# Designed miniproteins, single chains, part 42

Each design is a single chain, and the fold is of that chain. pLDDT is the mean over its residues in the fold that is shown.

## One batch from the design tools (miniprotein)

Design m1450
Fold by ESMFold2-Fast:
Structure m1450 (fold): chain A 85 residues (1-85)
Amino acid sequence: SQQDQINELLEKASKSFSEVMNLAKEAQKDKDVNKAIAAILSAIGDYLDYKKEAEKLNSEQAIEAIDKLYTEALNEAKKALKDAS
């Protein structure tokens, strides 16, 4: 079903953004500017890929959920960069 495709997309996106969050947390702990930049770039790359898939499904629910996951991951990565700088 379309809902099953949405659920699978959101599960995959949640896992990817969780990995970005973990990288951001490591960057903050290590005060590693390059690792923080890598987390930011990973968040942006994942966002572009998952948003494209959500738009293909024509699902506002999926788009909104991906926007939220991206915003939270990007904010943590940006905070890690600021704390390392």
Scores: mean pLDDT 89

Design m1451
Fold by ESMFold2-Fast:
Structure m1451 (fold): chain A 91 residues (1-91)
Amino acid sequence: EPETVRVRRIKRLWREPGSGRVLRLEKDPEWQEVPWSELPGLIRELQEQTESLSDELSPNGRDAVLVTALEIEVDGERSTVVAGRKRVRAP
């Protein structure tokens, strides 16, 4: 097994409920190489960030779903692990 894996954080992924249309995406600009043993920790940190986000309004002022995730790349194949999910309601 490879000792390290390439990862990139999806810090803010705003989706429209129902359609799943992407409203806004914020992710790390660069891929980072980390030991496989660090993956559970990175996922936990993203989960905690999702819960600790205060006053994050949807980009269009309507109901939205905020997702945090970790993109993983092994041998050119990419996969995504969803870490956190939070529904933000219109005021």
Scores: mean pLDDT 77

Design m1452
Fold by ESMFold2-Fast:
Structure m1452 (fold): chain A 68 residues (1-68)
Amino acid sequence: SQEDLISQMIAELTAEIQRLRAAGVPLEDIRREAYRRLDEKARELGLSPEQQAQLRQQVDLVVRRVAE
């Protein structure tokens, strides 16, 4: 389902963000890369503007938690 695809995408982005942070990549660069990957995936999967906005919020939450 699309819900399953979105959940998988968030899990993959979360793991990637954690890996980049552990490698010492600056948060600004991590956020930029995460948004780039999210935009590419959203276009590929044909996600609605509402779904895209929700995913951006999820990415922001993950980056914020990793920064703590």
Scores: mean pLDDT 81

Design m1453
Fold by ESMFold2-Fast:
Structure m1453 (fold): chain A 62 residues (1-62)
Amino acid sequence: LRREVDRLLREAFEAHAARDAARLREIGEQFRTLASRSTDPELAAELRANADALLALGEQLE
């Protein structure tokens, strides 16, 4: 899980730098999927917050 989160965060930074709204939304959806699979409520909340932030950034770039 941690390696997947680190990879997605790196990809999110790269997508934001490239102003790639579609990629930011895709990564946000991946965070939502990870949150739904997490049994730790605190970790799930952090993953959902990351998803919401990336989806909002994607919307702003459009």
Scores: mean pLDDT 79

Design m1454
Fold by ESMFold2-Fast:
Structure m1454 (fold): chain A 91 residues (1-91)
Amino acid sequence: SAARERALAEAKRLLEEEADRVEELRKEIAEKLPAELAEADPAQQAALERSRALALALLEELERYKREKRPEEAAERMVERHERMQAELAA
């Protein structure tokens, strides 16, 4: 219980930190990735577009949790994901 409470509190803190960074990251993605795409070879363009789409999807999810003000739900998902990874690592 105490360990899980600490993990949830830490996840909430990380979400707040990431929420503060999401706008800066979105701005950098809007500025830097288009410039890189303009200079990229056709072979590299597909990989960069996929990376951009993934980054934008992650930013959208963080922005959604910030807007909905459901840090408990987001923290629960983060803790469950971490616990699952640790369980696999221990096996």
Scores: mean pLDDT 69

Design m1455
Fold by ESMFold2-Fast:
Structure m1455 (fold): chain A 58 residues (1-58)
Amino acid sequence: ELVVEVLNEKGAEAMHALGLKKGDVVSVAELAERTGMPAELVEELIKKYVPDVKIKEV
């Protein structure tokens, strides 16, 4: 519960720190490598905090 909340807050901060903008196309795998987070969590954080960014699929 609290651990998930703290992790989500850090994820939001990391997404903002990457300077992602509306219309940007990003690879979940590349962001996972850059942030050290699991790809599944990176995808969830992008959809939650930067939904205007498009995810590259395969």
Scores: mean pLDDT 66

Design m1456
Fold by ESMFold2-Fast:
Structure m1456 (fold): chain A 87 residues (1-87)
Amino acid sequence: MKVEEAIKEGEEVRRELERLAAEAERRGDMETAERLREAAEATRVYIGRARQLAKEGNYEKALEVAEEGIEYGREVLEEGRARLEAL
């Protein structure tokens, strides 16, 4: 089911954000680390809401919310990567 696939993808994006945040912290870039962790938490909230909407039978909204969370997480992940490469 597409909603289940989107939820798994969102969980992967969250894991990537947390991994990059840990790398930023090791490099001493605490601002980037904080930004990435905030994005990881936001992605978690989006995926949690999508999961709840799916349980309520609202699959259309569940997929929409999951995709929004994934897109946001990926955007911040790319920003973080670009910033760390500039170091």
Scores: mean pLDDT 86

Design m1457
Fold by ESMFold2-Fast:
Structure m1457 (fold): chain A 77 residues (1-77)
Amino acid sequence: MKALVGVFSSDPERAAALIEEVAAAEGATAEVQTVSGLVKAIVTAPDEATLRRAAEAIEAALRADPGVQSVEVRELL
């Protein structure tokens, strides 16, 4: 199961590290790419429940960061 995470942040390196850390904590993996303040990640999990927990945790962590301007999370069908 996979989800896309898109983040616009004033500190893209911190946002990228946060995505990787939170994904790993929830039993998921993240492939992260950064371009000019935009962070894109593909989050992969073994099942739907793990993916939803990881995606929700990532979104909550990113929204708590004052450098983050926007967060989008989209599950891939």
Scores: mean pLDDT 81

Design m1458
Fold by ESMFold2-Fast:
Structure m1458 (fold): chain A 81 residues (1-81)
Amino acid sequence: MNIGKRLSPEEQAIVDEIGEEAQRLFDELLAGKISLEEFEAGMEELKRRAREQLSPEIAERVEASLDAALAFAREVYAARA
């Protein structure tokens, strides 16, 4: 079932909102406003939201991006601690 990278307007809005929330969480983590544990919890909620509200193909893309951001944030946070 290869349907390409076509997003509905609703899915695009959800992807954009998740991306904005992930960026906000990352910014707050680097600013010391939230802990790494709070950041990880927030990112896990965004991954759950993606699975619930997006098609499987789009959810996989979002989850992969959030997982990459989590890995990067852990490295950056450890380097700054």
Scores: mean pLDDT 79

Design m1459
Fold by ESMFold2-Fast:
Structure m1459 (fold): chain A 60 residues (1-60)
Amino acid sequence: PRIDPSLFSPEVTPEDARAEWRRLRPQLSAEQRAQLGPGLLDPANGGEAAGLIARIREAL
């Protein structure tokens, strides 16, 4: 699976994180979904979404 490169930018919004989570969820393992999903979907973590996406990228 490929992750949208825009999600590595400081412009990542909570909406972008939710859209990417919907796209990636079926491509992730159950363990990855359980660990990364809450962080990607939490509006308070908008600025950390790029870091979470980078970790998903490395795990793939």
Scores: mean pLDDT 57

Design m1460
Fold by ESMFold2-Fast:
Order: C-alpha cells, then structure tokens, then sequence
Structure m1460 (fold): chain A 98 residues (1-98)
C-alpha cells in the first residue's frame, strides 16, 4: 500500500540520517538526503488515485511542516528531535490515509 511505502521511506531516511551524522556528514548533505525522501513521499501521495484531493492537500501540509521542523532540529544539532519528528510524521500520515 502507499502508506507502507511511505513508512519504509521514513524509516530508511531516519537510519541514513543517523549514519550520516555518525560519519560526520555535512549539514548540507543531510538536508539533501531528507529533501529527497520528502519529495518521494509527496510523489507517492500525488500518484495515489485512491486518495481524495482533501487528503492529498492535508498530507502535503503535514509533510511540509515536518520537513521544516526536521531541518530546524538538524540545524540545532538535535538528532533525537529529528527522529521524533520523522516517527510522528509516519503516524500522522497513516491517520490521514486511513
């Protein structure tokens, strides 16, 4: 399902970001990785014909908010907060897509 694919993308993004931080990757490289994951999520949502326009709009708003919050957390060096934001996004999207 679309939600299962989105959850997998969020999980993979979270693990990659953790590894990148451990490897001393630049903030820029970490933000590029996060942006790619969020773009993939939005593409899956936009291509899902089973979702209403209202659901797609709500999902887009939540993804954009989570992206902004995650970027702010990473800029502050708060990896734990970035992980919490990613996990909360997965739950929020599951609720909207149900």
Amino acid sequence: SAIDKIKEIIDQMTERIKQMVADGASRRDILVEASRAFEEILRIVNDDESLSDAQKAKIRAEVLKAQSDLIAALAAGDLDKAVEIAKQLAKTLEDIMS
Scores: mean pLDDT 86

Design m1461
Fold by ESMFold2-Fast:
Structure m1461 (fold): chain A 81 residues (1-81)
Amino acid sequence: SSEEEKLKEELEKLEKAKENLIKVIQTSSPDERALLLGIFRQELKDLEKEAKETLSEELYKKLKEHIERIYNEVQEAVKKA
C-alpha cells in the first residue's frame, strides 16, 4: 500500500539520519554530544506525533519500534565515544 511505501521511505531516512548523527557524535565534545542527542530525541518525538495522526495503528506501531531502536543505537554510540 502507499502507506507501507511511505513507511519504508521514512525508515530509510531515519537510518541515514542515525548514520550521519553517529559520525558527528564521534567528532564532538561530551557537552555537544548531550545537546545533539537531546535535539535528535525531540525530532523523533515530533515524527512519532505526526505518524500517530497520519498512519494506521499497525504502521504507527512499526515506526515507533524503529524509532526506539534508532534512539538506542545513537545512545550506545554516545556511550562508546
Scores: mean pLDDT 84

Design m1462
Fold by ESMFold2-Fast:
Structure m1462 (fold): chain A 75 residues (1-75)
Amino acid sequence: RVDAVVEATRQALLEAGASPETAEKIAEDVRLFLEQNPDADAETAANATRVIASKYVSPEAAERAGQATRDALEA
């Protein structure tokens, strides 16, 4: 569950052009958010991912990361 969502988010960041180091840092922060907020719905988790990613990557990459988090949680 959490591992699959984190991996999907990391992969989306790499595909959007983020470095492996940046993608890993964002993925770790997203994992921490999901573990601390187990009842967060897909929308809340996607918004959190976008905000976290926006500190490190372009708005477009952050949006793709958020969408990947949403899609993985809805799967």
Scores: mean pLDDT 83

Design m1463
Fold by ESMFold2-Fast:
Structure m1463 (fold): chain A 88 residues (1-88)
Amino acid sequence: LIPLPEEVRERLTEPGREIERRYEADLAAGADPEEVRARYEAEARELLLRTLEELNDTRTLKALEVQEKYARENKPEAGLEELKKLAE
């Protein structure tokens, strides 16, 4: 759970809702939940990274890298500690 700056949240609101609506529509149509989730998570991630790069928000980009690293290692608590350090 990364607290995004207001400018990032504003830019992501409409595109994010569009991705979420398509995700929910696919689930309602009987698509495989795991495959649909993976596909839309990838789209949401691409949108987030592009928005952060456009706003030159290197701090939040580093926070996402830390979160992903510890998610891959199955250590979400350690990721939260690293994110706390980046918030300063």
Scores: mean pLDDT 69

Design m1464
Fold by ESMFold2-Fast:
Structure m1464 (fold): chain A 69 residues (1-69)
Amino acid sequence: PLSKLTIPPEELQGATIRVEVRDGKARITVIGPDGEVLWEEELEVSEETAVVYAAVLKTIAPKATLVIE
């Protein structure tokens, strides 16, 4: 699942990881400290699976902010 994530760890540490569930899809967006979208993926998975995926990203970048909507 993380094989497409090419964001350097230093940029990810200051990032905001947003998980938005809408219309049966979960959108995970990584936003840099300046508001730039660094990475975005839309998943056709359960909300629970999307939250776990975001939590894994937070584990890799513990200083990132996790937002669930």
Scores: mean pLDDT 71

Design m1465
Fold by ESMFold2-Fast:
Structure m1465 (fold): chain A 118 residues (1-118)
Amino acid sequence: MEEEKRKELLNKAVEYLAQAFEHLARAIDAFQAGKWDEAKKHVEEAIKFLEKALEYVRQAYRPDDPAVHRAIEALEKALELLRNVKTLDDLQEAAGYVAEAIRDLVEAGAKPVSVEVH
């Protein structure tokens, strides 16, 4: 794969992950406020952005790229949690996997984005 094209795919993935992370933050806030319907709406939006990000990450994957491989695994875990979300801990764990995937993709050559990481 041409390196410029690979970086474009990774940059697009990180943009979608930043949007997914924002929706997860809003879902956590809504869940804590007892607004389950609002939380569910934000989870559904986060899933859509994560699925889009995963499409771009898979296209950028090379066998010698451990950072992209880790990002794929983290995103698959986040999607599994969100599709079966039951608790606040599930939302927080999914947000953690999304943040991990963003860090892994930046290590792989994506441009950094502003996300809250602890």
Scores: mean pLDDT 85

Design m1466
Fold by ESMFold2-Fast:
Structure m1466 (fold): chain A 74 residues (1-74)
Amino acid sequence: LTEEEQREVEAALYEIKAAVSKVAADHSTDPEEKRRHYREAAEWYEKAASLLTGPDAEIFRQAAEEYRRKAEEA
């Protein structure tokens, strides 16, 4: 793998971690647990964005912002 391809793979793994946290938040009935899991999802998307450049990075930054907002609303 090139360094770029390696970063793309790492970003994909962070995206999977974000998805897991999102699912945990969606299934939580406790507002504190829901908020914590949405924050975790946002953090994983931020890590994914930091490994990429251009439009792909922007997509993950937007996802991170969305889940930070959901955490505030929980």
Scores: mean pLDDT 85

Design m1467
Fold by ESMFold2-Fast:
Structure m1467 (fold): chain A 65 residues (1-65)
Amino acid sequence: SSRFLSYLQEAKEHEAKGNLEEAAKAYEKALTLASTDPSLVTDPAELEHARNRAKELSEKLKALA
């Protein structure tokens, strides 16, 4: 399995547990990997999901600060 998918899985697990800060970090790590090696992304929908979740979590964390 790719490191990109591993970070997506990690992010989803953190979201399920309510660990929003750790989830956001995991999504950002996945996005960083995709930006440096686009071949790691086999499904564009997974990349868009990561972008959308990272943005939403960032906005939620900002509202709580």
Scores: mean pLDDT 82

Design m1468
Fold by ESMFold2-Fast:
Structure m1468 (fold): chain A 69 residues (1-69)
Amino acid sequence: MLWEVEIDSDDQDLLDQTMDQLRSEGGTVKGNTVIVPDSKLPTVTQILSQLQKQSKERGIRITVVIRGI
């Protein structure tokens, strides 16, 4: 199964850094969307947890939508 993860943020630098990290972990990145296989979902979840922690500490809005495709 493939998973589509869409990420949006008011902080473009944080968003760009997150998308670069997801790409380096084998995700297929297009704009603010990344496609990953089931085998990479744990890594993606860890990265998203890091992003949510940073957003909370900095008062930045982060929106994440995850769906199976």
Scores: mean pLDDT 80

Design m1469
Fold by ESMFold2-Fast:
Structure m1469 (fold): chain A 93 residues (1-93)
Amino acid sequence: SMLEEARRALKEAEEALKKGKLEEALEHLERAIRAAEELLKEGRYEEAIEVASRAAGLAEEIAKKGDEEISKRALELEIRASMIVIAASVGLL
């Protein structure tokens, strides 16, 4: 299930972040965002919002802890996640 994959990726990103493994956290976060994009394409709007909202929050936390390059990559992922939330929210109207 894409939702189960997304939730696993989010958990792995959170665990990597807690351990200070910011590169690993970004890799897992990108996997979660890709899964949220697939949920959005399938019209699974509420699930896409759940995953993307959590991903955006994690990206913000990674950005605060990383160097300039990590922060830039995290910001790009936060923007992607926020765009999914907006698109899915419009889909629910």
Scores: mean pLDDT 90

Design m1470
Fold by ESMFold2-Fast:
Structure m1470 (fold): chain A 70 residues (1-70)
Amino acid sequence: KLEEAQKYIDEAKSLLETDPEKANEYARKALELLGVKLSDEDVEWHDGETLINAVKLVLRHKENPVRVTA
């Protein structure tokens, strides 16, 4: 799921300049794969770049190494 979400975000980045609407759609799909569901109102306020950054933050959280104690 994390790898699949990363592929969607990579495609979104490649499409950002040529097809920003598709870039936005792929970024939304990546967020959904990571278990993040946004309301239509929330999503309408974000462009594709903002959604790509949101996916990056979620990926960092999911992949963050557990640093319990020394």
Scores: mean pLDDT 63

Design m1471
Fold by ESMFold2-Fast:
Structure m1471 (fold): chain A 61 residues (1-61)
Amino acid sequence: SMNQIKADLFEEAVAQALKGADPEELAKKVKDGLLKAGASEDDANKFGDLVLKASKSVQQG
């Protein structure tokens, strides 16, 4: 389901952010993955923004 794909992409993005990956690159990858899975551009953009915020919040400055 789309909800499962979103959960998997979110979990992987947070894991990569904790390893020092660029949050903006992670958000782009998640958006691309959702579009490939058949999500609308609006849905992919909103979820990508959530991933960006979460990825930034888990990184140590």
Scores: mean pLDDT 84

Design m1472
Fold by ESMFold2-Fast:
Structure m1472 (fold): chain A 80 residues (1-80)
Amino acid sequence: MLSEEEKEKKEQIVKKLNDEVTEIQEKLFNGEISKEEAIKKLIEKIEQAKKELREVVSDQEELNYYEEILNDQIEKLKNS
């Protein structure tokens, strides 16, 4: 089980990632960045979130759950 402090930090990391994904998607939609640049930025933000989760989440099963989800997103982006 995660501590309440770990839960709060995890939720902040996830929220930040979602906000960053939304910003990148909006920039792509508005033509401010290319599809290639958007994919690169999305992968970088997901990798950063994985790193931050590893530093905050001490429960290995919980961490593995999030890493599987994030790795699936990276693989989908690489194949786009």
Scores: mean pLDDT 81

Design m1473
Fold by ESMFold2-Fast:
Structure m1473 (fold): chain A 93 residues (1-93)
Amino acid sequence: DEEIKEIEKATDEIIEEYAPKIREAVANLTPEQQAKLREALERAEEAKKKFLEWLENSELTPLEEALRKAALRLGEAYADAVRAGLAEAEAKA
């Protein structure tokens, strides 16, 4: 229980600190870099779908489930920050 709370808190702190920085960095990319990043994001989302299907077929301990939720939240926050940064870059063009 203590370990699960520490994982959740660390996840929240990482997202709060790094998501704005990722968005800003992505917003300042060149059009060529933006195109490569969109391609990488699409591949990452396909890999995520396969990973989620595998996880749904797995029995996890409470600690493993907490780590799964943390990984999903970190991945989603990263993808959202990247998408927001790409949208800002396009608006500036």
Scores: mean pLDDT 79

Design m1474
Fold by ESMFold2-Fast:
Structure m1474 (fold): chain A 64 residues (1-64)
Amino acid sequence: MTVVRVKPLTTVQQKIAEYEGVLVKSGAVAEILEEIDDRRVKVRLLETGKESVVGKSLLEVIEE
């Protein structure tokens, strides 16, 4: 499975993520479930089991 982490977000990046409807915080670890489009993926947060759509630019791959 591909495990990703939310990059350290600035206040501006966090506000952009919230505007896009993405309720994630810096350092959250998630598994990629599905690619939604060229810019977004659906992920499952490992701590909570909640699913969210997140911009690919906000994520770094930590394990494949």
Scores: mean pLDDT 70

Design m1475
Fold by ESMFold2-Fast:
Structure m1475 (fold): chain A 64 residues (1-64)
Amino acid sequence: SRDDLVRQLMGLVGKLQDAIDNKDTASAQQYLDELEALARQSGDPSLVDAVRQIRAQVDAELAK
């Protein structure tokens, strides 16, 4: 359901933020891959584009 998808996305975003705060590149990459998989499963191209933007922002943040 949409509510289940939103809950899963919010959980992964929280885990991703924790990985970024800890400079854990490996965990951040894993959670980004899981977000991309969920976006693809949703069939929503706008969600896929949103995940691409998040990946670019995370890569820039971890490069500091």
Scores: mean pLDDT 82

Design m1476
Fold by ESMFold2-Fast:
Structure m1476 (fold): chain A 79 residues (1-79)
Amino acid sequence: EEFSEEELEEIKKLEEEVRKKNEALIEATNDENMKAMKELFDMLKEKKPLEEFRKFLSKVADEDLVEDILEKIKEILEL
């Protein structure tokens, strides 16, 4: 039921290695998502209209996540 501290450290290290490999694989597979994120950051820098932000966010996120991101953008821009 409980693992020793040494066993927990080994499990954590294994989980971290698996996570890093999965992140690298996702990045390699989802270049389009990375491109969309860069476009989003460039648009935040240029202070483009929120409607255009919503359109670009829809390329990288689900509808619910898009709403949450837009709310955070409004907070950052003090709108």
Scores: mean pLDDT 63

Design m1477
Fold by ESMFold2-Fast:
Structure m1477 (fold): chain A 86 residues (1-86)
Amino acid sequence: MSQERLKAIEEELEEIKKAKENIKKNPTPKTEELLKRLEEREKMLEAEAVYIKQGKPEEAEEEARRLILESIAKEKGIPVEEIEKL
């Protein structure tokens, strides 16, 4: 189960890397926003993979989500609870 999930994450990370490469080859005005979203997705998946490798697959998704919310809260200077209401 956890190995299948890890493989799925690795496959999605490869697709994200390919998409980022394609964006760099064909730059458009909107590619910067798309690139940022892909980088955020990549960071979330990498965090989830770390927790799966540590033997905590059930907690991996929830913790990754929390880390992303905390990162956004720190960048915006807004409490996590305020971000969760969005």
Scores: mean pLDDT 71

Design m1478
Fold by ESMFold2-Fast:
Structure m1478 (fold): chain A 91 residues (1-91)
Amino acid sequence: SAEELLRESKRRLERFLAEVKRRLDELSKTLGPEELRLEAEILLGVFQLRIAVERLVLKKAGASEELLREFEAHAERLLEELERYIEEVLA
């Protein structure tokens, strides 16, 4: 169902966010500030692309406007969390 796809999509994005944070932590131990900033920008872009792909999958599955709004709200919260985490890592 579209509701099940939404739950799976949310879980995938949450797991991917955790992996991106882990990668940034590892990179922060080895890279200088300029290189770390570039890698953070790349990872942020990859995360935004992952959101776009998940959105497309839900739309193609015929998700309702209500389910799409729930997805967008969740994706926005995760994106804000990642942006905040990047600011902390770069400080």
Scores: mean pLDDT 90

Design m1479
Fold by ESMFold2-Fast:
Structure m1479 (fold): chain A 115 residues (1-115)
Amino acid sequence: SKIDEIAEKIRELLNQEPSEEKYKELFDLFVEGLILQAKERGLTAEEIANLLADYFEKLGFPELAQKVRELAEEARKRGLTPDEVIERIRQLFESLSDEEKVELGKKLAEYLKKN
């Protein structure tokens, strides 16, 4: 239900005219959707981080992917909980500039139109 609501909102955004606000919202919704799906699937902290890193690699952001891979390794070695990893991921994204979020959202829109 909540995943379906996020998916519908993403489709709505993809049909809107290009804007910085559209791409920032698209990125935020996509991340929340991935987190929610991962929690429903019962993924471990390491698996949640690696899932996000895989998407960043596909979107062409290898440096961001590497930071999230390092979080996955920390989660494995230190026994972080899913909620702790999710909080660290949110903090990482809050540290991104508006320009970086817009660029991520643009690449994400292109990826979602192809797939």
Scores: mean pLDDT 85

Design m1480
Fold by ESMFold2-Fast:
Structure m1480 (fold): chain A 70 residues (1-70)
Amino acid sequence: AVAAASILAAELLAAAERADPATAARLRQMAGEVLKAAGLESPLAVKGLDVSGMTLEQAEAAKAAVLALI
């Protein structure tokens, strides 16, 4: 559960970097709520997920999946 919440939060933050300012603000708020619900208060908890190995195709697919959940 904690790992899934960290991954979802990171994907929301990644999607925010590629979104317009209004959507980015919403995505960052949702990432914060996901982390809060999982009991994760520190950005250090998110450091455990490995997003550095993602290809551009995987990043686009993850963004689409996150947007479908919203």
Scores: mean pLDDT 56

Design m1481
Fold by ESMFold2-Fast:
Structure m1481 (fold): chain A 66 residues (1-66)
Amino acid sequence: SDEENAKKALEFAKELADRYRAQGRPELAEAVLRAGQNLADQAFPITKTRTVGGVDVPMGRKPPRP
């Protein structure tokens, strides 16, 4: 499923990042990790307080005196 695929993508990104660091390319390692995290975030929109939850502050209510 999408969630399992996202976890595999993160694991793959970590392995690829380790390879880039070993090659002396930490910038590429960071870029790969960020890309993997973005994929995971897209695959887990529900866990981001997407629609409901009663406490979805950005949509249902604003915080008092930010």
Scores: mean pLDDT 63

Design m1482
Fold by ESMFold2-Fast:
Structure m1482 (fold): chain A 82 residues (1-82)
Amino acid sequence: SFERLEEEMRREAERVGPQLVAAANKTIDALAEAVKAGDREKATYLSAQLIGLALQLVGLGLPETARNIIRRADEKEAEARA
């Protein structure tokens, strides 16, 4: 049943969503520090991790949360480059 799948996805989003958001916030902070330090390899790695976290949020039915995380990362990177 699609209703059963929706319910399972909702429970997973409620359980895992906050954890993914917390991980994304830590990754954004680490990314900003890597950019400030000129650590290009670490910045590339952290950017890839952040994309992975955003894709997981989209898979949980949280595309707006994923979009907000990517926007915040872009803003923090721009600040770090200034």
Scores: mean pLDDT 87

Design m1483
Fold by ESMFold2-Fast:
Structure m1483 (fold): chain A 81 residues (1-81)
Amino acid sequence: DIDEQMKRVDELIDQAERLLAQKTAEAAQQAIRLADEAVRLAMDILRNNPELNVQEVARVIGLILRAMGVREDAEALLKSL
């Protein structure tokens, strides 16, 4: 189920964002790991489901961009500590 897979990716991003909000080096490193996992799962959805319509592909790309944003914010936080 594609919707269930997308929901799992969204949950990983939400977890990473909550960790990042703690503003500690340890939590930021965990947020990077979760964001990387979210990107990998989202890429797997695209690779394994060639039947996705344009709107569904756009949703998955949106999840990838969100995860990359969390990773960027976490890296910026680590550089500031």
Scores: mean pLDDT 88

Design m1484
Fold by ESMFold2-Fast:
Structure m1484 (fold): chain A 68 residues (1-68)
Amino acid sequence: SVEEQLKKAEEQIEKLLEHYREEMEAKGVSPERIESSLAAFRAYARREVEELLAQGKPVPEIKLLEPP
């Protein structure tokens, strides 16, 4: 179902954000920059989900950003 696809995408996003935080912390990125980047990732992903659902497309078509 669409709800199940949305759930899977949200789980993938949160796992990616956790990994992204660890990567940026290891690189010495400032806490402010890390939080800003994670917020941007989450906002982008949620917007993509909403747009794909509005177009009747499956959520798995979302292309998530890779960590730097």
Scores: mean pLDDT 71

Design m1485
Fold by ESMFold2-Fast:
Structure m1485 (fold): chain A 63 residues (1-63)
Amino acid sequence: PTAEEVGRKLAELGGGGAMEAAVLGASGRDGTGPVREASRGIAELGPEGAAKAGKIAKELLDE
């Protein structure tokens, strides 16, 4: 995904740090977002937020 697309999706969610970390880590696109940061962000969001982050990551990786 492009940085613009990621930024737009995060803005739609009211992009908090936990959501940003979860989406970027889950996307795994650039390999620089550590899995540990993503897991921590997902844990902070809870199951509902984790599901939302997963959907966004999937949309961004959609081919």
Scores: mean pLDDT 57

